Designed miniproteins, single chains, continued (5). Designs and how they scored, part 20

Each design is a single chain, and the fold is of that chain. pLDDT is the mean over its residues in the fold that is shown.

## One batch from the design tools (miniprotein)

Design m16664
Fold by ESMFold2-Fast:
Structure m16664 (fold): chain A 96 residues (1-96)
Amino acid sequence: SMVEEYKKLALKGTMSDAQKLFDTLANGSEEEKLAAAEGINEASDSPSVIRTLDMIHLTGVLTEEGQEKLARIQVYMSKLGDLLSNLVALYEKLTP
C-alpha cells in the first residue's frame, strides 16, 4: 500500500528518502499527504524516524521556498495530531 511505501522511507532514513517524504507532505495530493503522515506515524517506534524528521527539517530550512513548504507540513501535521496521536510527538521534533 502507499502507507507501507512511505513507512519504508521513514524507517530507512536516507537524504533521498527524507526528500521524497518532504516533497510528498508539501506538494502531494490529499491522499498522498495522508499516506505519508500515516507511514511516518506507523514507523514512530523506530529511532531512525527521528533522523528522517531531522533530515526533512534540514531540507526545508536552507531556502525561502523550503521554509514555506516546511511551514505547510508543520500545519498539516498539527491538524492530524487529533487523529494520529503519535504524529503529535513527531511534529514537535520538526519545531525548534
Scores: mean pLDDT 72

Design m16665
Fold by ESMFold2-Fast:
Structure m16665 (fold): chain A 87 residues (1-87)
Amino acid sequence: SSQVQQLQQQADDFMRQGDRLVDQAIAMSDPDMGRRINHGRAMGGANPYEGSRVFRRIGDQSDPQVGRVLRQASDSFRRAGDLRQQS
C-alpha cells in the first residue's frame, strides 16, 4: 500500500540521516576515535536498533561534542527501526 511505502521511505530517510551524523562524528574525531566509530558502523550492519545501541554506547564514551552527534545518530537509527516495524 502507499502507506507502507511512505513508512519505508521515512525509515530510509532516518537511516541516511543517521549515516550522515556518523560521518560528521568521524570528521570531528581524532583518528583513533574515528576508527572506533567506523568499526561500530561495520558491526551495526543494516539493523537500525543495533546501530542505535552501538552509537549510543560509543557516544557515552566520547568527548561531549562527538557524543552529542553520535546520540543524534542513535536517535535517527531508532526512529528508522520503529518505522520499519510499523510497515
Scores: mean pLDDT 85

Design m16666
Fold by ESMFold2-Fast:
Structure m16666 (fold): chain A 55 residues (1-55)
Amino acid sequence: SLKEKAAELIEEVTELSLKKLEAVRNGAPQEEVDAIMKEEFEKSDELVAVLKELE
């Protein structure tokens, strides 16, 4: 269902946000941080689209 997909996307976005924070804290290369941010942005966009469909 769309609700299940939204819940899964929320978990994925949360995991990516934590991964990004850990990478920044550990001084990972900017390229690695940028890659994580790109994934986070893409998943966030997908979440917004799913939430709009639930209106």
Scores: mean pLDDT 84

Design m16667
Fold by ESMFold2-Fast:
Structure m16667 (fold): chain A 87 residues (1-87)
Amino acid sequence: SAEAERLRQLAELAAAKLLELHADDPAVQATVRREYARFRATAAAHPDDLALLEQALRRMYLAVQAEAIRSRGGVVPQETIKFPAPA
């Protein structure tokens, strides 16, 4: 569907931007690549399942943010960070 394709494009853009944002952090970059690969696998298996695609994208954001905090020696947030709303 068009919505699923938009979500795939958003995930690709998000992964690219996260890699740029964390260019000097190889641990965070590895997490971005791993979670984006997981998103792609979900999208290949369930190409039009919007709920699963949104869940996979949200998990990518959560995992990347948690790793970025850990890499800086910070405390990982206890609460769930919500996926940013589409514009």
Scores: mean pLDDT 80

Design m16668
Fold by ESMFold2-Fast:
Structure m16668 (fold): chain A 83 residues (1-83)
Amino acid sequence: MMVVSAESKEKVEKAAQELVDYTLKTGRGEIELVHPSKEKAREAAGILVDKAEQAGLRVRVEEEGNKIFVTLERGEDVLAERA
């Protein structure tokens, strides 16, 4: 599990990219975002969600106090709905 301080947008973006790449190779990745302000942790989670969704990954976000856990999974069972 990767632990990243949510105070630095640059650090969060780098961690998000690394987690996305890791998840694409392994099928699953997890990260813990930590900040004294829950709002800042949520902002960091938003960056991670955006990166993951752009890569076609499933995202699960769980909040525990001032910590936010983000789990990424490959959407191997996702089929486009036929028109």
Scores: mean pLDDT 72

Design m16669
Fold by ESMFold2-Fast:
Structure m16669 (fold): chain A 61 residues (1-61)
Amino acid sequence: MSIEEQARQLAEQGIAAKTDEEMRELSRELARLVAEAAGQPLTDTLVKTVLNALKKAKAKK
């Protein structure tokens, strides 16, 4: 599976997550893939950005 496809699946799972803990874990994994694809280090700021994006997407559907 390509890194882009893995990122898409993780984002979908994050939006579908029923608990904050599941969403945090998926956000961290998604942030890791994004950092890897961009050649950037994984940072807490990136993880928080992804988590907030998933929360907004889930709230707005």
Scores: mean pLDDT 77

Design m16670
Fold by ESMFold2-Fast:
Structure m16670 (fold): chain A 74 residues (1-74)
Amino acid sequence: AVPSKEEWIAFLEREKATVVARLEAEGKLEEAEQERKSYDELIAQIEADYDATLAAFVERMGAENMAAFAETLQ
């Protein structure tokens, strides 16, 4: 099992909102902006080429870890 394109993007949008809000609340505005940019770049890569982006993550993280991640998105 691997995360679907829609599940992965939805997860990243939620994580982006949470991480950015936390950093802004801590007064870490530069870090908040950098995190926002990093999430936006990854989401754009998934939207542009889901299969290639997924393959790269499976190679880096391992199929077992990606399957576990996909299960947490259900």
Scores: mean pLDDT 82

Design m16671
Fold by ESMFold2-Fast:
Structure m16671 (fold): chain A 74 residues (1-74)
Amino acid sequence: SLSELSPEEQREFVEKLAELAREHAPKAAEALLKNKDKSASEAVKAGLKAAEGDSPETIAKLVGAVIRAIGDYL
């Protein structure tokens, strides 16, 4: 669970996820960074919601970026 990460690690996770998402999901990346001081799960939820305003492919790319970022912390 992302809640097992420290607040600092959660923020770093969100920042890395936003960097990975920036090229293909810029609105999602912006929402992630705006919410980086919240929990990682809240930031990801905000990013996914912002991505719903883009193409359907944007959501798939954001999910892929989440999986990749989680892998780097495990």
Scores: mean pLDDT 72

Design m16672
Fold by ESMFold2-Fast:
Structure m16672 (fold): chain A 68 residues (1-68)
Amino acid sequence: SVSAAALVARAEVRRAFEESPELAREVVDKMQANASTEETKAAAEAAREEYERLMREHEEQVRRLSEE
């Protein structure tokens, strides 16, 4: 089950990514650096997974536009 902290972490990464991918990476890095408990480590992992998913979607969108 996904914890509330993990859901919040993913939402924060998504919001940052809407502004820029660099800000989303900073959010992930900060969460990982501050992860000291089981819950915060799980949240940091969820944030990293969301960032990777958003990067793949962004790369696919750019590729599709380039093929047009």
Scores: mean pLDDT 81

Design m16673
Fold by ESMFold2-Fast:
Structure m16673 (fold): chain A 98 residues (1-98)
Amino acid sequence: SQAEIDARLAEAVALAATDPEAALDILDELIQEAKKLRDSSLARKVLDVLEQIADTLAADPALKPRLIQLIQDLIALGLELRDEELVERASRLLSRVL
């Protein structure tokens, strides 16, 4: 449901500083759901959260490869769904965290 998705996105934001692995797990699960549903709107909501928390996650060298992988997954999904805004925004975020 939309309420459950919104609650999970809010949980990922809340966990970013204290349990960043759990935040990444939530975002990965939501990206997989967006792929399954071919849901560009859900993918953009996940990107909104990644844009908010990326600097916190990128500060830990151990998390950086997984963060990069999730951003690359969003770029691939954006290309598949022909969502130019998702591709552009995710590509900008990738450049920022590299």
Scores: mean pLDDT 90

Design m16674
Fold by ESMFold2-Fast:
Order: sequence, then C-alpha cells, then structure tokens
Structure m16674 (fold): chain A 65 residues (1-65)
Amino acid sequence: SKEKLKESLKYLLVQAGLSEEEAEKLAEGVLNGDEEALEKAAEYIASLLGQSAEDVKKGIIEVLK
C-alpha cells in the first residue's frame, strides 16, 4: 500500500540522517510522482544500504506500479 511505502521511505530517510519532517516531505514527493524527490530519496537510501541509487530508484518505481 502507499501508506506502507511512505512509512518505509520515511524510516529509511531518517536512518540516512534526515529529520522526520524532511523525510516525510521527500516520501510524500515520491508518492506524488515528483522526480526530484524520487532522485534525492533514492540517493539517501542507496548510501544507507550500500546500493546504487539507480537500483533503489527502480525498486521504488516498481512498488508504485
């Protein structure tokens, strides 16, 4: 669900060093199809998980389908 994706993104972004407010704004942007928000969120999460930003971005897009 979109709610579970938002909470997962928010959690990971906070773990990557963002405030809860910043993480929530980026997660909402991703859910709303904001490409800049998707790119930034993917970069933070990729750094946290030791993955490529492109792979993280593809994973997020797949869940949004």
Scores: mean pLDDT 83

Design m16675
Fold by ESMFold2-Fast:
Structure m16675 (fold): chain A 100 residues (1-100)
Amino acid sequence: SLEELIEKIKEYAEKGQPVPRDVLEQLIAYLEEKLKDPSLTPEEKAVLYGALYQLYIALGDVEKAVEYRKKFEEVRKKTDVPIEELQARLNELIPPLLPL
């Protein structure tokens, strides 16, 4: 489940250990499925893109990370939501891996 994946990532982060690839890939797949929902607000899309950026960085996939960072910045321009608010919402979804 999503909750179990988040708890596993949190445990690895708290121990200062790298998160296993399979755990990262499962969470990425879940979040990419959520992005297919056409009812998502720009703020919700920004949080999902920010999460995917951080997860792909942790995975070592720089090309995908850059893609999601660009999508995050484009959606953020449309929301006028402060980056600290988006970071807070992101931290509720996944433990902080990297600052936005």
Scores: mean pLDDT 77

Design m16676
Fold by ESMFold2-Fast:
Formats: C-alpha cells, sequence, structure tokens
Structure m16676 (fold): chain A 97 residues (1-97)
C-alpha cells in the first residue's frame, strides 16, 4: 500500500518536473487531501500527507521554473524580485486549477 502510493507519487512528480502532468498532479493532491481528511488511521494520514507534500514541492519547482523562463524570454529576469517570482508562481498555480 505505502510502497505503491510512493511509487505513483514519485512517477507523477518526475512528470511534473519534466513539464507535464500538472493537472494530474493537482487532481491527485486533491484526492490525497480528501482521503487524508476521511482516514481514521494516523499513520495512513501521515503517509498521504507526505505524498501530497511531495507533489506540492514538484509543482512549486515547476511553476517557479515557468516564471523564470517567461521572464528570461521577455528580457525582465534581472528585474524580478523573489516576492514577484513567488506571486507569479502562485498565479500560475491558481490558473491551472
Amino acid sequence: MEEELTKETNALAKQVLAGGAVRAALDRIDRLDEQMRRDPDPRRRLSLGINAGMLRIALAVHYRREVLERARKEGRLEELTAEEIAEESRRLAEAER
């Protein structure tokens, strides 16, 4: 059970980092969060939470990379602050939902 969950999460995270499967990762996070809310076993809740967290990290890296690549193509990379990168990454994440 836990090994299969982690294998699926790792495969999907790898696809997200390669620039694909963003929607599938978002849908999986929502399913993992819902399952975690309903599961009475604290160990299973922890495993589900860790797997959802791994996908969230992969998505955060993906969105940050997208923001930086867009800024580079637009010639504004040197003008972007860390705060602006975080905000644009958040907007991309919201648009994909």
Scores: mean pLDDT 79

Design m16677
Fold by ESMFold2-Fast:
Structure m16677 (fold): chain A 87 residues (1-87)
Amino acid sequence: SMEEELEKKAEEIVLSALALLWAGRPEEEVLAEFRRRAEELKSQLSEEQWKYFAETAKKMIEKAREQGVISEEFAERAIRELEEIVE
């Protein structure tokens, strides 16, 4: 389904950002790439599909924070990047 495809895209984009952090990339660079990928995806989605993707990605980011995989500061910034994407 489209929802399953959006969940897979959310996982792909979030895990890609986590992989860059684990590779020692600066948080600013990781957040910029995360935003770029999310903006690229948004250009291909309806408003409803974007909302579903963004909520799914936010849940994945919060789960990573709760599991100690990322800092609270990084999680808050990543969620803010998603919320600032408007077109």
Scores: mean pLDDT 86

Design m16678
Fold by ESMFold2-Fast:
Parts: structure tokens; C-alpha cells; sequence
Structure m16678 (fold): chain A 108 residues (1-108)
């Protein structure tokens, strides 16, 4: 229903704001908010079980990366993304670029 969709969108916005507010000072709280955000996106999108598994794997990879690097490292992550994109012939560089793009999108 439209009301359920509006409620989910509002909750996702609140979780995104919670993530951004806490990534520097409480990374564990930020990680929890991000995981809950992705769970709501999965519910909203009506994703298949195979798509859900891939989204969960990407979420955990992104969370681990952000907990290691921190939200205040945005400028450093942007430089790393540029370097990875310049080495696009390398499959590992493409994988790193994708991870950095997801991490920066989460921080945006």
C-alpha cells in the first residue's frame, strides 16, 4: 500500500541520517543503521533470494571497509577511487573501485 511505502521511505531516511551522524563517533551504531537500511531496501524492492544474498554480501563488505577507514576519510577514499579508476584494466582495481563507489555513496 502507499502508506506502507511512505512509512518505509521515512524509516530509510532516518536510518541514512543516523548512519551519517554516527560513522565518525560511533561506527558500530552506524554499521547497524546501514544494515537495517539495506534490509528495508530489500523489502521495498521485492528482490529475489539470489539478489538478497548478493546485496547482503556487498553490505557486509561495505560495512567492514567503512569501519576500517571511517567516515572522516571521505577525501582519502575519493583519491583512492580516482587511482582505482585509472587502473581499470586490472580486475582487482575494478573490484576496489566498486567497493569505494558503494562506500562513498553510503557517506553521501
Amino acid sequence: SSSKKEELEKKMKELDELFKANIKTDPEKAAKAYREYVELQIEYSQASPEQVKKMEEKTEETVEFLLTHGGDKRAELEKELEAARENSENPEARRMAALLERSLAALA
Scores: mean pLDDT 77

Design m16679
Fold by ESMFold2-Fast:
Structure m16679 (fold): chain A 98 residues (1-98)
Amino acid sequence: SEEEIRKKVKELVLKFTEEYNKLYPNLSKEERRMASLLESGLTSIYLLIFLGASVETIKRSLQNLRSILDEIEAKSKNKEFIELIQKTKEQIDEILAE
């Protein structure tokens, strides 16, 4: 359902922010920059939900973010940050597969 997708996206954003904040002190300057850009992207998607955007619009934005995550993963060196990116990719793929 649309409500279930909106709920899953909200949970995704909140969980990413929580885990990112825990990892932040251990990240390199470049990883902190990449994580901040990713958090901004997720927050923008969260705002789309608040503004009542269609599920199609939300899914398109998640697809765009998913491509960026592949690039961030390839450039990252911190194991816990790579694991967070991989988990985030899996959660996005689950939402998109609906």
Scores: mean pLDDT 85

Design m16680
Fold by ESMFold2-Fast:
Parts: structure tokens; sequence; C-alpha cells
Structure m16680 (fold): chain A 82 residues (1-82)
């Protein structure tokens, strides 16, 4: 399930940020993977409604990433994707 994969990666990145002030190369790769999965998730959901443009999708993904780096809870991050 795409949503469950996204949630798992969010939790892993939040844990990494809490443990260290600096993201490792592995953490950066997880962030890239998460960004791609978030875009796919938004696109899949919105194909039924046809209302979200690429700019709005990119904005939501960027805001979600910022929330993760700031250590926000997974639930708050997931709200930005819905």
Amino acid sequence: NLEEKIKELIEKLIEAVRRSRRLSDEDRQLLIKLSNLMREYIEEKQKKEGKLDDREINLRVSQAIRKIVEGSPPEEVLKLLK
C-alpha cells in the first residue's frame, strides 16, 4: 500500500532527524524516495478529481518535506498529501 510505505519512510526520516542534526547519505536517499512516492500518491488520488496542477502537487510535497525535517508528527505530514 502506497500510503503505508509513505508513512513508514516519514517515521524513519523523523527518527533520523531526532538522532542527528545532519542527515546521512542514506537518509538523503530515503528523502528522495519519499518525495517521489508522495508525488505518486497525490497524483493517484487526484486523477479521479482532476483539480490539482503540478505546482500545487510540488508545493504540498515541499511543505511535507519541511515538516519532516522540522520533526513534525507523521499525521501532520500526511495531512498535506490529502
Scores: mean pLDDT 75

Design m16681
Fold by ESMFold2-Fast:
Structure m16681 (fold): chain A 80 residues (1-80)
Amino acid sequence: SEEEEKELIILIAERMAEKMAKESSVPREVLEEFLERLKELSPEEAVKEWRRFLEENRDKLPPELLEELEETIKRLEETL
């Protein structure tokens, strides 16, 4: 269901935001604003916003973390 897809997206996003807060230079406030935006979007739009967020912050992410996040988004796109 859309509700189950949305719950999964938010749970994964929260986990990835914790990793970004620990392993990257992305400010916590920016991550919190990102998570709040995702909660207001449909599953499809949330995945698009996630991709946009990574593009805007790619220079602040270690290559290994960026690869993990891109793989996660790809899996979500394949599920929707």
Scores: mean pLDDT 82

Design m16682
Fold by ESMFold2-Fast:
Structure m16682 (fold): chain A 65 residues (1-65)
Amino acid sequence: APPSPTERLVAALVDAVNVIADHYNIPQEIKDKLVEEVRRIASDPSLSREEVLQEVIKLINKALD
């Protein structure tokens, strides 16, 4: 079966976080924690797609500060 919209969103956000983390040379330990948190946020059924995107953006900004 093709991946669900939620599975596709999780994959896209994880890929984006990996690209950003690699570009900024973020340590693997921090990168792993970011990926885990992104998967948790994107898989939360109480959050809308826009809320997921907002929370992931906030998480990335916090990691880069």
Scores: mean pLDDT 81

Design m16683
Fold by ESMFold2-Fast:
Formats: sequence, C-alpha cells, structure tokens
Structure m16683 (fold): chain A 85 residues (1-85)
Amino acid sequence: GEKVIKQKDGEIKVSGNKVSGYIEANSKVLFNVDVPKGPIKELKVNGKTVKDGEEKNLKIMVNKNSVYIENTSNKKVSFEFTYKE
C-alpha cells in the first residue's frame, strides 16, 4: 500500500517500488519508513533524471527502515527514486 510521512522540512511517499517527496531548502530530514530492498535504479530531481555524481546539493542515504535526505541548496527540491522490480 501507499505510505506517506510528513515532517516539518519534508515529506516522503512510498508506493510499491517508487519513493517520492520533497525537502525544503537548506534542510536535513530522517524519515523512519520501510523502503523497497535492493539498489536504486533511477533518481529524479525536480522531474529530471540525474546521473551518478551529477547532483551535489542533494544527499540521499537509504537503510532498510530509514531514509536520510539532505538538501544543501537554497531551493526546495522534489525527488523521486525507483528500485528494480
């Protein structure tokens, strides 16, 4: 099922093999949420696919039951990442 977690500086939505959300400018958020297992297949930032090492202002660290996201830019960022099926 779909799961949505809202925090002061961001929101995350987990739906199947897709994780999406946003993070406010100059913010760090830890979401305690179960996410799909396995490697991230694709990352999109503000609707555009990002190549490995291209996005320096957005850090995403995923564990089995948590997602840490850090936005060091001065702009709100929307993100989406998918796992292999």
Scores: mean pLDDT 79

Design m16684
Fold by ESMFold2-Fast:
Structure m16684 (fold): chain A 63 residues (1-63)
Amino acid sequence: MLTLSEEQRRIIKAYLMISNGELTEQAKRLASRRTGLSLAQVTEAAERLKDEVIEEIKKMKAL
């Protein structure tokens, strides 16, 4: 499983939040540049974090 630093995780989550849980190709490229991860690694990390981010969005809307 891909191991992320806290900063890398935060950056990918930020792009997922802006993209409503679905990373655009441009957002993947930006996340790749900021984290130093490959596009494939960013995609894998985003898929793992997507459900967590969607749950955070739902929780914020419920409040």
Scores: mean pLDDT 76

Design m16685
Fold by ESMFold2-Fast:
Structure m16685 (fold): chain A 90 residues (1-90)
Amino acid sequence: MAKLELELDITVSPTADGYRAVAAIRMRLTWPDGSVEEGTALAEAEGATAEEAIKAVLDEIEAALAEAKATDPRLADAEVEIVSLTVRFA
């Protein structure tokens, strides 16, 4: 099966109305044939608290992964592993 490895670097900063979380995502996708594809993405969300902003951005990432698995049959049974997760406060 395909294997997707994610590295998440989340920066949380205060805003006038709460908090904003920005996730820089590094992806490594290994196909069943052994070929490797690498990519990057950004996700962003806001919340009333730092914890809610972090949760919101993680929920967006999970939703995007679910959509990718539903859309591409090659990814339907892909194993997803979070290799690293770093949270930084600005």
Scores: mean pLDDT 85

Design m16686
Fold by ESMFold2-Fast:
Structure m16686 (fold): chain A 67 residues (1-67)
Amino acid sequence: SAINTYLNLSTLYAKLGKFDEAEKALQEAEKIYEKYIKGKSSTETEVAIRLSIIGTREDIKFYKSLA
């Protein structure tokens, strides 16, 4: 899944201290969610993906706090 790839890249960039790249990868995942998933998938699928996006955002904040 393209969303999973962007979320994984976002977390990886955050771990490497590359926060601009992490934010860009997260923005691409959010863009795909808005255009492809939101209103086009089951409620369960939308909630699961939204929670993954939130989790990735919290990962970025966590690694930023360590820098």
Scores: mean pLDDT 85

Design m16687
Fold by ESMFold2-Fast:
Structure m16687 (fold): chain A 92 residues (1-92)
Amino acid sequence: MEKLEEMKKVAREVARKLRGIGYLIDAILHIKKGKMEEALEYLDKAFEEGISAKEAIEMLDKALKILEERGELTEEIKKNFEEAKAYIKSKE
C-alpha cells in the first residue's frame, strides 16, 4: 500500500476519534446546563464515532472534579451527571 494512502487512513481514524471527543464535550456542556435530552443525543453521537462507555465515564468524572474544584458543582449538576452515567452504563 502506498505511504500516502496509509497516512490518509490514519488521519481519517484520528479525525473520527476527535469528532467523538468533541461530541462527548458537547454532551458534558449540556449535562451541566440540565439539557438532558440533547446531552444523551450527543453521547449517542460520541459512541457512533467510537467512544467507549469507559472513556465517556472517565471524561464525566474528570468534568465533575473540575466543577468541584471551581466551586461550581451544585446538587442539580451532580444529579444530571449521575443520570448521564446511568444512561452510559445502560448502553453496555
Scores: mean pLDDT 84

Design m16688
Fold by ESMFold2-Fast:
Structure m16688 (fold): chain A 65 residues (1-65)
Amino acid sequence: SSEELREEAIRLLVEGGASEELARRFVEAVISGDAEKAQELASELVKAGASEGAVSEAAALAREA
């Protein structure tokens, strides 16, 4: 379900060391189709220590949601 994919995306980012707040904001930006905001938040996630692979996987899950 869309909800399960959303929660899985958030969980992947949090397991990577991101705050739940930042992870939720990123997932919401991806789901809403706000590419500029999603890219900005992806940069913040990487700066916070998340791997580019984890961010990419979370974005893919969010797009399926």
Scores: mean pLDDT 83

Design m16689
Fold by ESMFold2-Fast:
Order: C-alpha cells, then sequence, then structure tokens
Structure m16689 (fold): chain A 56 residues (1-56)
C-alpha cells in the first residue's frame, strides 16, 4: 500500500512507559495467572494485540 495506516500496536507499546513494559514481561512470565488493575485494563487490550503479532 502507498498510504501509511495508523495501525501499529508496537509503536503504541513503545510510547508507553517502562512500567507498562514491565507489566508486559510479567504477563509473558505468568501467562494465565497475570491480572491488571482497572487503571491498566487498557494495557490488556494492547497485550492481546501484541500477543497476536508475536504469537507467543
Amino acid sequence: SSTSLSRNPLTSLGDVSEESLALLEEYKKKGSSFTLPDERLQLLDDLDMLHALTKL
């Protein structure tokens, strides 16, 4: 495609703080046991998209 689409969860994740990256690492480590507080629930959606891309 010649046009750049604003669909890059990786870039969005990169714009997130180091704290959010640490949560992502815990998600990978704990897997199904990982839980997020209400404030960080939106990060769960980002993790789901990232998961689809990387396919852990």
Scores: mean pLDDT 54

Design m16690
Fold by ESMFold2-Fast:
Structure m16690 (fold): chain A 82 residues (1-82)
Amino acid sequence: SAREYLEKHRAEIEEELARLIEKHDPETAAVLREIHAALAEGVENNDIEGGILEAQRIELEYIASKQHDEAGYAAHLAELEA
């Protein structure tokens, strides 16, 4: 069906985008691989819910680390304007 064709095509595009991200931002690519690995382990262990929770934990930790850096930069700019 058309949906099955688009789904296969989307998988190929996602693979190519992952390669481009790795080339330009290897840190983000590494985190995405950890998230994918956590989901895959959940499937293998027949604990899909646990895999999702672990993937979410990895994602939140990464976002928090980036937000902390941005918050520090914003605070420094505010101090310079005072």
Scores: mean pLDDT 69

Design m16691
Fold by ESMFold2-Fast:
Structure m16691 (fold): chain A 86 residues (1-86)
Amino acid sequence: GMATELGEKASQLVKEGRFKEAAKLVIEAAKDTDLQNLKDAARVFAEGAREAGHTKASELLEKAANETDVDKAGQLLRNAALVIEQ
């Protein structure tokens, strides 16, 4: 579905070192979808980040996947992108 495709695209961008683009993609798509779709995308993105060795970013993305507020989920996604860039 759209949420899975979004997470897969974000995961691919992370593997390519395009971390801010990955976070922006997920956050922008969240404007046209519900919190559950954002959480599902964050979960797939977390798996990709973990596989790429970005453990701390993966933890932040997992927190986003369990968040009840879309703005807080978006903040966690941005923080994950910043951690990956280091």
Scores: mean pLDDT 73

Design m16692
Fold by ESMFold2-Fast:
Structure m16692 (fold): chain A 81 residues (1-81)
Amino acid sequence: MTREQAIATLEEAAKRAEDAAKKGDVKGVQRAVMRAAGALRSQGRDDLARQLLTTSAKHIEKGDLKGAADAVQAALDEVRA
């Protein structure tokens, strides 16, 4: 995956996570997180992928779907920097 393709995938994942969080769709948020983690790993950012998976899992366990979606957005912002 190219960097441009990875950023596009992360942008889609961030939007999907926010939409799913607003609807209370736990599985939708989980799918978006997994897609984002895959894009991060394709760019050699295993560190960010692991951090995203760990942070989002903790938020989901607490019922904080917005926190999980925000973690996807934070990963996208880090890759864009």
Scores: mean pLDDT 86

Design m16693
Fold by ESMFold2-Fast:
Structure m16693 (fold): chain A 91 residues (1-91)
Amino acid sequence: SKEELLEKQVDELIEYIKSLPKEEAIEMIDKAIESVRKYEKNEKAKAILIEMLEEWKKLVEEEADDEEWEKFKEKAVEKLLELMKIVEEEK
């Protein structure tokens, strides 16, 4: 299902970011935020993406525990499903 695929992708991405030095992870997230600000034209999608990326950055900066990362993963999957619906309705 789309949900299972997104859960796997989000999990793999979180694990990758968690494997990086803190400063490198923050730099990567900042570049992602800049990319979204520059290239995303749908204002609703842009707002959701930036909010998720800023929350992710905060978890990295605060060295969040596994419980906070799990909570973020659940929220990220839900928000990505919402984004997919926005993209599908964009005609």
Scores: mean pLDDT 80

Design m16694
Fold by ESMFold2-Fast:
Structure m16694 (fold): chain A 97 residues (1-97)
Amino acid sequence: MEEEIRRLIREGSVLYTSGNLLYVSAEFAYSRGLESEDAIKKTLQTAIDLYDRAKALYQEAARLAEKIDPKRAEELRKQVEEIDAQTEKVKEFLKKL
């Protein structure tokens, strides 16, 4: 159980970080006119997919942690909320393109 929770958190963290790198790269490319609007939209959609996948992993980790360490489950649910906030921010940027 504990090893599975740690694995889910590690995988979720990697996906979230990857999504953030794509988002920052897309914002930079857009601001500098370095890529087409279609290319930027595709990158942002990929970032959203990575965030959704990260969220699912953190949600599963929180579910597993609930019966063992409720405080850790609460911290993991807070991470899910932060991922949701970041996803909405990226979706708002995508709508403006």
Scores: mean pLDDT 89

Design m16695
Fold by ESMFold2-Fast:
Structure m16695 (fold): chain A 62 residues (1-62)
Amino acid sequence: GPPPVVLSEEEMKALMREVGDLGLEVLDKITEEILELLDKIEKEPSYELLQELKEKLLELKK
């Protein structure tokens, strides 16, 4: 499989910003599952969790 992705601090912040902006666009559609993911990411940010949150937010935008 592909090698594990280790993001720089700047890349992680950029991804967090992108996810935050998407969340604001769909704020009225935010589910409990998304809030739980946000809580997990705030406590222990990871590329995999941020990518999962981004995917879920994009689905809400449809």
Scores: mean pLDDT 73

Design m16696
Fold by ESMFold2-Fast:
Structure m16696 (fold): chain A 94 residues (1-94)
Amino acid sequence: KALELVEQGKYSEAAAITTGEVLRGIAARLEGRNEEAVKLYVEAAEVLIKMAEKTGDESLLQQAINLAQKALEIDPNNEEAKKLLERAQAIKFP
């Protein structure tokens, strides 16, 4: 959903949803809902990577890396989080 908003150029709406996903992910982790926390962190990281690619904003890229790492701290074998981390680390801005 938030990723589709980024593709449509609706960045403010995507940011609101992604911020909510990060906060819900933190809450889920604190409540022991680890699978939900990983899913929310991964979804948020993917949106932040797409926004970083479109804007050239390195701070968004660093936030995406941080979220992918948090997901891997909870689930070290999560293949989607590993792929997002590799993708984010491969991005270079001038």
Scores: mean pLDDT 82

Design m16697
Fold by ESMFold2-Fast:
Structure m16697 (fold): chain A 78 residues (1-78)
Amino acid sequence: ERELSRAFAERFRATGEAEAEKTGDQEFKERVLAMADAARSANLIAIGDVAKYMGELAKDQKASQALNALGDEAIAAA
């Protein structure tokens, strides 16, 4: 339960950092980092919703696909 939320939060953070390194989108990185911090204590559905939302904002297609897939995986794990 809590271990899954922490694992998904870590994957969410890593994806956001990779996106920011590729695109230079510092605002996107800051949003992902703040939401990842909250996600460590959130339920899996909330983590999934946030990941999908950030996927829609991602400039890099690979990061968008990874965030949407992460969101679907988190919701399915709930």
Scores: mean pLDDT 78

Design m16698
Fold by ESMFold2-Fast:
Structure m16698 (fold): chain A 100 residues (1-100)
Amino acid sequence: SMEKELEEMKKALEEYYAGLPPEEQKLIEEIRERIKDESEIFQLYTLAIFLQLLRAGVPREKAFEYALKIAEAIVNGDLEKAKEIVLEVRKELGIEVSPL
């Protein structure tokens, strides 16, 4: 069931990304290229978090750096660390960032 759930999540994200404006689609493609050698689950979380941070107004390169750190914590099962990183983002940038 986990493989099926991962495939369904992947399909949902691909459909969501396909509905984005062309400029945002190009940005997602650039990020996907940068993380192509990472595990599929890590790639999915990194992209989802990156998009959320961009929508919250985080600058592109910082959004990517924070997305990588948060995704790493989540994939490793360290939800406490993921929460701490989100709080650091909010403090440094003064941005209201929803935890996932």
Scores: mean pLDDT 76

